# Designs tried in a protein design run: designed miniproteins, single chains, continued (2). Part 58

Each design is a single chain, and the fold is of that chain. pLDDT is the mean over its residues in the fold that is shown.

## One batch from the design tools (miniprotein)

Design m6123
Fold by ESMFold2-Fast:
Structure m6123 (fold): chain A 66 residues (1-66)
Amino acid sequence: SENARLVMEAAKELGIEVDPEAAERLGKVIENAYPDATEEERREIAKRVLEYFKKQGKKKITADDL
């Protein structure tokens, strides 16, 4: 889906792995929280969330982390 694609692209840039189900869930949460956000704004929000997990020492994010 489009939501999963944006999250997975953000993950690629940060060097963190994200399961497809986790990408779908995070993308949907961002869409629901920021329905008027542009694609670029949603990607930046995804990057900030993934950056937070990376700083916590996670190298892979699963649906259970969300």
Scores: mean pLDDT 81

Design m6124
Fold by ESMFold2-Fast:
Structure m6124 (fold): chain A 81 residues (1-81)
Amino acid sequence: SAGAATAAAGAAGAAAGGAAGGAAAAGAAGRAAGGELAGELAEGVAATAGASGLAATGEAGGKEGGALGGEGGGRVAEAVL
């Protein structure tokens, strides 16, 4: 029930977080090569990952809506990649 919804929210957040982590690594390489643009891109990805976590958490509060929360989080993570 509530635990299942929380687990779905966590999974969605983890997916988004993974994308942000990958972008951060890529951003570091880009900074070595070329500067601020890589930092801005990494910042945008981090913001998207945060929004994904918030969206998943909001869904978790609704009628054990883990299915919608997980689905929404997955789509945001895919869009970030």
Scores: mean pLDDT 45

Design m6125
Fold by ESMFold2-Fast:
Structure m6125 (fold): chain A 90 residues (1-90)
Amino acid sequence: MRAELAEALRRAAERTRAVAEKLAEATEPVDPELAERIRETGERAAEALLRAAEALEAGDEEAAARELEEARRLEEELRRLGAEAAELLA
């Protein structure tokens, strides 16, 4: 179970990074500052998911919970930035 959850988190991190990068690329010609914030937030969210996966594999449930909470916060921020970008691109 822990190994499967860790793999799911790594896949989530890779998807988050890819989506944020694509969104940032689309946003950059219209708002380069927003594009950079999207890229930075996406990368930080991906890093938190990867750290959560590492903590789960190490059996450190407390560290995993803290990293998942940070990832959730950053994903909420990324969602808000994505909504701003979608409004500009529409």
Scores: mean pLDDT 86

Design m6126
Fold by ESMFold2-Fast:
Structure m6126 (fold): chain A 73 residues (1-73)
Amino acid sequence: SKEEIEKEIKELKKEIEKFKEEIKKLEEEIKKAEKEGDILKLVGLKIRKIGLEIQIELNEKKIKELEEKLKEL
């Protein structure tokens, strides 16, 4: 239904906001790890950041697809 699609879009938008907040925290941790020279931790943090960025892109793509479905209803 239209209401279910609208709810899914809202949930995806909330997830994107949460992922962006997590990325900001990771950016602070990355700067700290770079300063400390902790290469292993730095690599792990960068991989996690990339994962969150991919998740945001996937959610944004899904939102766009769902918004197109709403226009056709």
Scores: mean pLDDT 88

Design m6127
Fold by ESMFold2-Fast:
Structure m6127 (fold): chain A 100 residues (1-100)
Amino acid sequence: KVEELYKEALEHYKKGAEALDAGDYEEAAEHLRKAAEKARELAEAVAEYPEAARDFRNAAELFEEAARAAAAGDARTAALLATSGMMLMIAGLVELELAE
């Protein structure tokens, strides 16, 4: 369940990043919103681990900000925000591993 949600968030992040490189800002915004949705579902699924849940929630917020920047045609801001969100996804996963 957690692994599947993480994988889906990562796939949408990658597709969003590729769409930004292609100049397809509407497609990028759509995928980044999907990444945010999966990150939020992850945070709820791991609510018993407050550090991991917080990082996944913050990742979701960053992906939503990235989607708004992409929709506005600000590819640079969208890429930076999406990358920051992905770093928090990795941090949340590490915190889950450390929590046993």
Scores: mean pLDDT 88

Design m6128
Fold by ESMFold2-Fast:
Structure m6128 (fold): chain A 69 residues (1-69)
Amino acid sequence: SEEAIEAYNRGNELFKLGRYDEAIEAYTRAIELDPSFALAYANRSKAYAALNREEEAIEDEKAAIRILS
């Protein structure tokens, strides 16, 4: 959906600014709107990793792989 893509794009902008907590919120919004949005999971994983939240990062990476498989 357009709303999911908008949330995803906001997450990417926040990520570039180093606002990882806010990026995670935006990516979470994208995933809530489109649970099959593999790129949102992949980028949320990177944001979690940047915050040393390794378990959440791995969970999101696995979700992205599952969706793309």
Scores: mean pLDDT 91

Design m6129
Fold by ESMFold2-Fast:
Structure m6129 (fold): chain A 83 residues (1-83)
Amino acid sequence: MSEKLRAEVEVGVLEIHGAVHKLAGDKALAKGDLETAKEHYRLAAEAYEKALKIAEEAGAPKELIEALREKIEEARAKVEELE
């Protein structure tokens, strides 16, 4: 496939990984498992950061870049709240 399409697929996969970890973190938090919740939110932030780097390098639309930055900030804020 084209280089641009490959980057779009990789960003999508990383967004799914981030979403899965965010959901796992939310479930752990609901059960009172703060340490497991923190770890999942950290992994979510890491996945979104990797997605952002690929999106920026591929010249992705500003809207996607802004959405990824917002998701990173949200995940990091959740980690900080659980300090």
Scores: mean pLDDT 86

Design m6130
Fold by ESMFold2-Fast:
Structure m6130 (fold): chain A 97 residues (1-97)
Amino acid sequence: MKKELEREIEIGVYELAIAVYFSVTWSQLPEEERERLSKLSPLERDKRLIEILAERDPEAAKKLAEYLEKLAELLRETDPERAEEYRELAEHAREAA
């Protein structure tokens, strides 16, 4: 009976978890690296941030990959285009770790 609310909460939790990983990784970068990454498209920037995270903390990159995969699965029926993007990022994170 609360499956729609439970699904929305789960999506929100994974979106926040993913946002925290990207925000923390971004905040720890030198100014020059942030400037370079700011010139990339959002998808290319996210892929580069994943690579940097994997180099610094492979276990954190593996955890991010798990969250990205879960979010992709949750969005598959409602937003298949975004689901595919998150799946691509999850695969990139697994390969980088």
Scores: mean pLDDT 84

Design m6131
Fold by ESMFold2-Fast:
Structure m6131 (fold): chain A 61 residues (1-61)
Amino acid sequence: SFASGLFKLGDTLDKMGKHEQAEELYKLGEEARRAVEEGDFETAQKLLEKGIKLATEAVEE
């Protein structure tokens, strides 16, 4: 699911010591979960894309 992907990215960042970025991904994951529950898959997809960008920037050298 969209939310599951965001939480997994958050867990990865947290394990890398990037706790602030992990917390932001967890917030995006909760928001994506709510969007899916409301049937708003377009918003859920956009939140996932935002989370992927955040995680990519956080793990790059």
Scores: mean pLDDT 82

Design m6132
Fold by ESMFold2-Fast:
Structure m6132 (fold): chain A 55 residues (1-55)
Amino acid sequence: LTEEQKRKAREAEARAVRAYITQGLSPEEARELFVREARRLGLSEEQIREAIENG
């Protein structure tokens, strides 16, 4: 991932973690939210997979 893509992945992760803490999401639901937020921020499915593997 590029520096910009890593920042977007971190932003998506922060949103998923916040929802996990505040809404009581399961880890699986938090992961799905991360994927959705990352797509919304412009990451491709390949880039999302790479972010998950590096996380």
Scores: mean pLDDT 78

Design m6133
Fold by ESMFold2-Fast:
Structure m6133 (fold): chain A 58 residues (1-58)
Amino acid sequence: EPMPEEEKKELYEKELEDVIENSPIEELRELAKKWKEEKVKPEEVLEYLHKQYLKELA
């Protein structure tokens, strides 16, 4: 189960894109779109999205 950072980036990008399309929260979708354009670190983006999800859902 070796997951190199490069593959992790691709996975994050794919998941991020999925969030943009699948996310029930519009605010998260907007953020994800912005991060995609700005090329923000995928790890930070996902972590932020996850945190935001918990807050909004909670």
Scores: mean pLDDT 66

Design m6134
Fold by ESMFold2-Fast:
Structure m6134 (fold): chain A 64 residues (1-64)
Amino acid sequence: MSQEELIKELEEDVEKIRKALEKNKDNEVASLIGERELKLYEEALRLAKEGKIEEALELYKKAS
């Protein structure tokens, strides 16, 4: 997987989680779970942008 491909995939996943969190804003448990997942995907995205592809993929696997 190229760095550019991984970044696009992670950006789509982050957007999906953000939309789910907005839809479930009245549910504290769902918000806690979603926020934890969002942090993992955002960290993976940051690592991918830095060219640390293996570290980004490892976090992506943990979030998935």
Scores: mean pLDDT 78

Design m6135
Fold by ESMFold2-Fast:
Parts: sequence; structure tokens; C-alpha cells
Structure m6135 (fold): chain A 97 residues (1-97)
Amino acid sequence: DPETGASKEAVEYYKEGLKARALGDYDKAIEYYKKALEIDPNFALAWRNLGEVYYEQKDYEKAAEYYEKAAKLYEEQGKPDEAAVAREEAEKLRSLL
């Protein structure tokens, strides 16, 4: 996918995860994001959104872990602004734990 750098198949599962999350079906959203990450483990945006779903479920430890994973991948991909945002979100959550 030109916009995300991820494979087309991973992007399709990611989009299904976004739809499930929009409907409040967090378990289904997690399932689809994990399927996207099974196909493309470097899909930083999918790691980031997996963290957001865990944040919405109040699992702040897992949310921070997935934001940290997304931040590393964004940094590796030359996306320092996205990396900084994900890192700041992880640090904020860890300060509350």
C-alpha cells in the first residue's frame, strides 16, 4: 500500500479492524489488527491502533507496549513525528501505572 507501506492484504484486515472499532466491537478489532500484523509485522499504524483499542479497554500496560512497538517501527521507517507521538502516548500511560 503506497500510503502505509504495508501489503495490500494487511491493509484490508486493518480496514476491517477500523470498522469493528467504529462499531465498538473491540474484540473483533483486535482480531483483525492481529491478522494484519501476522501478514505485515512492520505495519506501524496497525500496532498503533491495537494500542488504542487496549487503551479504550483500560488495559494501559498493553496500550503502552503497543504504542512503544509502533514508535520503534515509525522511527525505523523515517517517520519521526509519528514516532514521537506514539512514544509520548506510551510515556504518558506508563506515568499513570
Scores: mean pLDDT 86

Design m6136
Fold by ESMFold2-Fast:
Structure m6136 (fold): chain A 94 residues (1-94)
Amino acid sequence: MKKLSKEEVQELAKKLKEIVDELKKKLPNMSAAQQQYYDKFMEKAEEALKTGSQEDLLKMEDYVLGLIQEVSRENPELAEEAAKKVSEVAKEVN
């Protein structure tokens, strides 16, 4: 992955957060595993948006992929939709 500016990190973090917020709206009853990845993602999202840390952005990507994997156990179609949106954001960092 290329070195990103603070502004690029904040823009991409915002896009990932919007994807996760939409996914959360479709998951009224999250499993414990889904909740764990969501909470870790939100913690790193807050940090990335405040500081523009590329390391926190990378952790956000890891945690959202973990969340999508857990969602795929119950709703594979919803997980595929979310994964496609995350992939589009990932193209902007490569």
Scores: mean pLDDT 84

Design m6137
Fold by ESMFold2-Fast:
Structure m6137 (fold): chain A 96 residues (1-96)
Amino acid sequence: DKVKEAIDYYRKGVSYFEQGKYEEAIKNYEKAIKLFEEADPKSPLVAQAYLNLGIAYDKLGKYEEAIKWYEKALEVDPSNETARKHLEEAKKKLEE
């Protein structure tokens, strides 16, 4: 079940993120996203995975990558206030 595999990678990503291991978090979130896109692209967890991937890139100072993932999160869930705020902040960082 690709959805269960996606959730497992998502949870690993969260665990690495909480440990401050942002590069490992990114790898696991990207694996989760690939599996979600193949098996359940409209899952609520897709928007959450995109948002968390964006935040992980943001924590590494990779603002251009962070912006791409925040925009993808908003494509799936346009009402996501957290994604919108992070997107605005990342754009301001890119102007510096």
Scores: mean pLDDT 85

Design m6138
Fold by ESMFold2-Fast:
Structure m6138 (fold): chain A 95 residues (1-95)
Amino acid sequence: PSPEEIEELREKVLKIMEETIAEIEAIVELSEEERKKIEELLERVKKAKTPLEIVEAAAELVELLLGTAARQGNAEAEALAQAALKEIVKLYQEV
């Protein structure tokens, strides 16, 4: 992919992640450790140089959110995280 295509992927993935985090935060309690990890993973997406690095960081963030939702028994949060992962994978396949 071109640098422009990689940047477009990063921007779209970051938007999905930020929107998903905000929706999940409204219905699920996040610990300080989970919030710190979320910030670290978002920064990893921002610094990623390849489509694979972008998707790997985003997938790890979704796995964290899924784990939190499952521990708290929140099916809506699980569904939101799963939807985000599917959209991110689809974007990656289009690059």
Scores: mean pLDDT 87

Design m6139
Fold by ESMFold2-Fast:
Structure m6139 (fold): chain A 85 residues (1-85)
Amino acid sequence: MYDDLPPDVQARIDQMAAQVRAIVDQLIAQGRVQQADRFAAQIGRISRQARQQMVQASRANDYATMQQIMDQLTRQIDAMIAAVQ
């Protein structure tokens, strides 16, 4: 009955959001403003799509699928962070 994601999933999202914010701030500090903008835009698109899919899985009470989506999102974000560092 929660439209909210499970607490463990939400905690992982919050952790990734904090890491992404730190990377964006670092890129800006290095004068890489256009790269920071592109990075933030790409993360935003991927995160919104994953959240919509996780909400649908949550409504279906499919926790396994929600975890798979979260794991894939984490891998995609980690790869994007590695590409800009």
Scores: mean pLDDT 80

Design m6140
Fold by ESMFold2-Fast:
Structure m6140 (fold): chain A 62 residues (1-62)
Amino acid sequence: MDLLARAVKDYEALLPTELSLKKGELVRVLRFVNENYVEAESLATGRRGIVPASFLEILGEA
């Protein structure tokens, strides 16, 4: 089940596998990689990547 989430603050990707986010950006959470990271897709750009779970607020089902 995909979840809708919002970036609570700006995140700049440090690795090519990571997704950069702007505060307020909506993302779809595709999977939980581990307790600290999720794979997400930006709804604005369509880009996918790994982001810290602590940077996201879960809103509900996507």
Scores: mean pLDDT 81

Design m6141
Fold by ESMFold2-Fast:
Structure m6141 (fold): chain A 73 residues (1-73)
Amino acid sequence: SMPSEAELLLSFTRMYLALAELLARRGDVEGAREALEKAERLAEEVKKIGSEEEKREAEEAVRRARRLVEEAE
């Protein structure tokens, strides 16, 4: 079956967070911030419609990626 809206939003959140971490490690701080901001907006949408598990996963992933981006600055 097709993914649910929450599953798609969580997948896109994870993709943008992975991109943010990659860009941060490469020293592209501006690109990392843009990807992180997109992921954070998607994570807020997951929090509106997702399960408690999906909300927790989104919050934990954002927290981890934010720390890596901040450490790269």
Scores: mean pLDDT 84

Design m6142
Fold by ESMFold2-Fast:
Structure m6142 (fold): chain A 85 residues (1-85)
Amino acid sequence: MEAAKLEQEGKNHFDAGDYEKAIEAYKKTIEITGGKSAEAWNNLWKALFKAGKYDEAVEFAEKALQINPESEEARKNLEIAKKHI
């Protein structure tokens, strides 16, 4: 399954410290799943944060919260990222 493969590729890149490739893989996972993968949103945020892309991390945490307003993870991610901008 393409989404599961991209998610695994993203995790492999993240673990290797290649956050740019991890970001690309997770963004594609979100596209393929129509934004319905909470795991992909959380992993994208972590990769953006590790890459020092705090403005983008805020943006994507806000998008995740729009899609799932009850996501405690997205709320915490937004709060953490905002402290760095």
Scores: mean pLDDT 80

Design m6143
Fold by ESMFold2-Fast:
Structure m6143 (fold): chain A 85 residues (1-85)
Amino acid sequence: SLALTYLGLGQYYLKQGKYDEAIEYFNKAIELDPELEGLVYLQIGRAYYKKGDYETALKYYEKAIEISPDNERAKKFLEEVKKKL
């Protein structure tokens, strides 16, 4: 799947510290497969957190939780980013 390929590329660039490229590929993944939104918003939030953009990271974690209210990983990242604001 091209959407899963873009998700994988986003995760690859995130691990390499290339956060803007990671965000671009994550957005391409959602455009092709909107069912990935919950997972991908969490990953976009992590990219912004790693860039030091805590306000934007907070917004994406909140979007991920709105889609998946029981996502414990997203709730943990939300708690973590609130300590930076």
Scores: mean pLDDT 87

Design m6144
Fold by ESMFold2-Fast:
Structure m6144 (fold): chain A 116 residues (1-116)
Amino acid sequence: SMKREIGRKILERLADHFGEDKSFVDTLVAMAEEAVKALNNKYSFESVLVAVFGLLLDLRGNPLSDEDIKEASEITAEVLKEFGIEVESEKIYNDVKDILTNHRETLLQAMGLREP
């Protein structure tokens, strides 16, 4: 689907930018699809995808700083624009910050890392 293609492109660009392995890109896309549902569709797929990526890095001992989340949001907005979708990077940043701050347990459950 176009949504999965966009998700893969976002994660590939984020992995390149932060020096992460691309082997888990498809797994993270699937985790983000489940997380969107678990969050009652309150956030865009792209914001949830960035949050899932950030949480994975946190669990590996490399948490994203506020500046890193801002850069990730700018990269995500750039990829969306390549697909003809205009979204402000600040909107993605605010949603990612909200998800990581207030919905960490929901993300962990959707990622299959904690019992519901």
Scores: mean pLDDT 88

Design m6145
Fold by ESMFold2-Fast:
Structure m6145 (fold): chain A 65 residues (1-65)
Amino acid sequence: GSMKEELRKLINRLIGLKLRKIGLELDLEWFPLSPAERAAVEAEIAALEKEIKELEEQIEKLEKS
C-alpha cells in the first residue's frame, strides 16, 4: 500500500477516537453519574486525549516524510 493508504487508515482511527471522546464528554454533561462513574469517564477521556495526541504526531510525521 501507498503512504496515502496508511494516512487514510490513521485519519479514520483518529476520527473514531475523537467521536468516542465527544460521547464521553456528553455523558459528563447530560447524564447523572456517581462520583466513581464520573472519575472513570474522566480517566477514559484522559487516556483518549493521550492516544489522540500520539496519533496526530504520527500523522504529522508521515505527512512530512
Scores: mean pLDDT 85

Design m6146
Fold by ESMFold2-Fast:
Structure m6146 (fold): chain A 60 residues (1-60)
Amino acid sequence: SSALEEAERLFEEAERLARDPAKAEEALRLAREGLRLAPDSEVPRAVGRVLRVIGLILDA
């Protein structure tokens, strides 16, 4: 679905931004939007993607 495609794009962008400490807030905003757009069937995977973004921010 288009919603799944948009969520995946947002998670990929959030992961890129998470590598820059100055972009941590922007990365989290995109990750939250990705989770919001994720279809119900994909929520567990979307939560995993948000946790990955948080992990990348903490490692930066």
Scores: mean pLDDT 86

Design m6147
Fold by ESMFold2-Fast:
Structure m6147 (fold): chain A 80 residues (1-80)
Amino acid sequence: TAKERAREMGERLRAGGEEAEKQGNYESAGILYEKAGEYYEKAGDLKKAAESYRKAAEAYEKAGNLEKAKELRKRAEELE
């Protein structure tokens, strides 16, 4: 289904974010985790979406993008 494909994309993007983070590529990790959150939202998995947005915020903060980190933390809180 479309929701299953969205979840699979979210999982792949999250794995990519974890790999980028492990390599110290925090900007790429932020982008990948943010996209993972968007796909989890499309899948209706709000808990995984919020977790992905929090990971994206941490990655953006480490990359020096404090404004983006703040936005994503707020987005994660709104999803609960």
Scores: mean pLDDT 89

Design m6148
Fold by ESMFold2-Fast:
Structure m6148 (fold): chain A 63 residues (1-63)
Amino acid sequence: DEELLEKAKELAKEADESKDIEEALRLVQEARRLLESTKNPDEKLLASVDAGEATLRALLESL
């Protein structure tokens, strides 16, 4: 599960650095899927990813 956690962190970072809202949302959703597939997900990272996804969805709705 360590590799899945590291992969999720990398995807979350890429989403944060992305200038494309649609791409950022996709990356955040992929990070969430990886975290949900781990046996012991990082609760803080999962909460951060959930908040990021909600923010990106709100931004898309404002377009």
Scores: mean pLDDT 76

Design m6149
Fold by ESMFold2-Fast:
Structure m6149 (fold): chain A 74 residues (1-74)
Amino acid sequence: SKAKDEEARELLAKGALYLNEGKYEKAAELFEKAVELATDPKIKRDALYGLGLAYKLLGKDEKAEEYFKKANEI
């Protein structure tokens, strides 16, 4: 729904802010919620890229590659 996609965009913005603050675990939590809520493929793809970046910055390279692959399939 439009409302869920709007909430997902807000979560993307907050997640990006947490990435810039070095709060990678909090960023990952918000990006995961954005993936769950997003019905728009572009928003879902952006959230999956955010998850990949957050996990890469946490040193979880295998998990990061999994999310980047999922994003590239959308």
Scores: mean pLDDT 88

Design m6150
Fold by ESMFold2-Fast:
Structure m6150 (fold): chain A 55 residues (1-55)
Amino acid sequence: ATPESDLKYLALPEEEQTEYHRLVIEVGVARALNDESEELKEKEERLEELRAKIE
């Protein structure tokens, strides 16, 4: 067990795990920079789709 318990994305296939990890970083950085672009919105929607798969 990890102290975070936030590794649910490990239930995804390796390709989707890599995508999830990349999107988490990209969205986090963009939000920290107060980015309001359409690209951020698309990345957020994709990240939510992947989160829905892992519950």
Scores: mean pLDDT 70

Design m6151
Fold by ESMFold2-Fast:
Structure m6151 (fold): chain A 77 residues (1-77)
Amino acid sequence: SRLNDLEKEAELDRYIKEAREIVERAMEVSPDTAEQLRERFENALQEIKKEKDVETRLKKAQEFTEEMRELLRSLEA
């Protein structure tokens, strides 16, 4: 339903915001890779925007955010 789509869009926005914040923190922790991290984020956002289905966009945003969380943990170790 449209209501479910709106809830998924809100969740998508939250994941994108979280991923952005994680990438920004990773860039601070690893300045030498900052340009590559920014490019990776921009590419992921572009791929998400290409998807027609909200569920697929949400899944890709979740996966990317999890990848970035794992990367940040590795950089902070």
Scores: mean pLDDT 83

Design m6152
Fold by ESMFold2-Fast:
Structure m6152 (fold): chain A 92 residues (1-92)
Amino acid sequence: AASRAVAAPVDAATAAELARLAGIPAPADPVWALLLDDGERALLVLFGADGSSALAEVGPEAAARIEALLRAQPGALEGPWDDVGAALEAAA
């Protein structure tokens, strides 16, 4: 399936809001957030500076709010997952 992705560098406050929308705990030192939509489900991934990640499946209303928050961030990336994934690997 063709997956869409939106990713952005995030500060602790933005990551806490994203985690709240997804119903998960915020990571202690968040650096990136990623929203994946494969047409079947939407997934939020929060990346920590220590290389840890937190993953949550989100419903369509939460996904729309998360997408809007990520698009508003400086350095936001949007497009097919292959393009966004390559950019995230380059940023690591």
Scores: mean pLDDT 79

Design m6153
Fold by ESMFold2-Fast:
Structure m6153 (fold): chain A 55 residues (1-55)
Amino acid sequence: MDEKTLLEGIKKAREYVKAGDLEQARKALVEGLTKAGVSPENAERAAEAFVEHYS
């Protein structure tokens, strides 16, 4: 897993959360996790949990 790619994805998702765009935050996190080597299924599950925490 590429930790730098994962951290950049999380950072981008947090910026979208600050902007109030939870849908873009979810997409950014899924993209970052998938690029870091996380399976699409696990990436989507993690992104859902992340945005639910900020909902």
Scores: mean pLDDT 78

Design m6154
Fold by ESMFold2-Fast:
Formats: sequence, structure tokens, C-alpha cells
Structure m6154 (fold): chain A 109 residues (1-109)
Amino acid sequence: SKKDEAVKLLQEAATHFGRAARIAEKAGVPEAVKLFRQAMTAVGEAIDAVNRGDYEKAIENLEKAIELVRQAKAAVEKEMTDPQLREEALRHLDEAIELLKKAIEVLKS
């Protein structure tokens, strides 16, 4: 179903944020850790909204998550000096953004 498809995409996005948060902790970038955890919270709120059938509220929370991810990418680029950890964190963030965008399209269909 549309609901099941959206929830699966959002759970996968949350997994990528969790991995990015662990990388940011290893790299010593607390601002990025905070932003990734805030994005995970927004995705969780979106999943709850989808489960209630409140797709407008779900989309609102996903748009908030995308904005938090953009801020986190800026923090990673500025403060994460280890190039391997930076590349890995940015890869997870890009994968998460695409999953969030797909979830929004599913919810709008």
C-alpha cells in the first residue's frame, strides 16, 4: 500500500541518519550529530503521521527533515576534516535525502 511503501522508505532513511550520526561522533563533529538526530526525530514524527493517515503532516515533517539534512551537510563539509569519514557521511546523507523525496512523492500520489 501507499502507506506501507512510504513507511519502508522512511525507515531506510532513518537508518542512514543513524549511520551518519555515528560517523559524526567518531569524527568529533557534535553539531552534525545534533542535526542528524533532529532529522531522525522528524522522520519518526512523519512515520507516526503516515500511520494516522495524516499525509499533510507527514510531508511537513519530511520537508523539515530535508532542511535539517542540508544544515548537517554544511556542518560535515566545514568541520569533518577526515576525508574518508566525510565522504561516507555525505554518501549516507545523499541516500537519505533521495529516500525522503521518494516518500514525499508516494504520499502525494
Scores: mean pLDDT 88

Design m6155
Fold by ESMFold2-Fast:
Structure m6155 (fold): chain A 115 residues (1-115)
Amino acid sequence: DERVRREIPTFEVDLENGPGDTRLGPATLVRSLTVTVTLKSVVRMTAEGKPVTVPVDREEVIRAESDAPVPALTLVEPVVARLEELAEEYRKQGLDALAEFLRRVAEALRAAAEG
């Protein structure tokens, strides 16, 4: 029922033990992982059948930390869990396209960390 205006959501990965790259890998050791996801707007139909662009302009920041350098997959797992919880919350709000996008971000992070 919802339409997300196709702005590519921006996500950032902050790796303390990386070369400054946002790249994850199975051999990458990290102390922190921060994922920021930004969504600008969605298009919804009113009860009268008119399309309306609803500004969301929402930023979600998800962080996982370790007291020692650990394989990136170790910190990706709690971040993925939080992204999946957030996707479920948006799905309950009827924002299915946003929920699906967050689920895809979670899948991409896991795949990158696994190699």
Scores: mean pLDDT 65

Design m6157
Fold by ESMFold2-Fast:
Formats: C-alpha cells, structure tokens, sequence
Structure m6157 (fold): chain A 69 residues (1-69)
C-alpha cells in the first residue's frame, strides 16, 4: 500500500540519519517494492549508495528517480 511504502521510506530516512546505511537500503528497497514509481525512495537510496561508495548502484537509482518525474 502507499501508506506502507511511505512508512518504509520514513524508516529508511531515520536509519540513514543514524549512519545505519545497510538497514536504510533495506527499508528503501521495501518502499520501492511496495511502490515501484516512488521517485523519492530511489533518490534517497542513491544517496546512501554514494555514502557507501557503491557508485554504479547510486547512478542507476538516480536515473530511475529522474525517469519517474
């Protein structure tokens, strides 16, 4: 559901703020699974991938976020 997707997205944002990057990625991934057109979840997951040095995954998520806008 959209409500559940938003809840997972907010969980990801909180985890990312705490530096819990792998858990943040899991939360954003669940949000995207629930709402595949969730541009903001892709954008925030890309930022976390960049913080981890996972630049290819970050680039893919940024492209996807741009396509969904």
Amino acid sequence: SEEEALSRYNEGNELAALGRYEEAIEAYTRAIELKPDFAEAYAERASVYEDLGRLEEAAEDRERAAQLR
Scores: mean pLDDT 89

Design m6158
Fold by ESMFold2-Fast:
Structure m6158 (fold): chain A 82 residues (1-82)
Amino acid sequence: HMTPEEAIERLRAAGDRLMEVDPERAAQYRATVDSVARSIRELTPEEAQRLADGAVAAFDAEYQRSLDERLKKIREELEKLK
């Protein structure tokens, strides 16, 4: 059971996390959060929670992908430095 406000905060936190590992796409994630937040206002709390859960799961998947790519690049640079 999550309020629409809590759902929006959770989405914003996920967006902030993505901004740290993928700043070039931060604007897209921010726009998506704004769009979802607007949609949440038209939904019941139950529907809002389901939408937020799905969006956060999608953000988490993108976060893992972006983080892995950045970690791979860091590992490659560290290997060059020895």
Scores: mean pLDDT 74

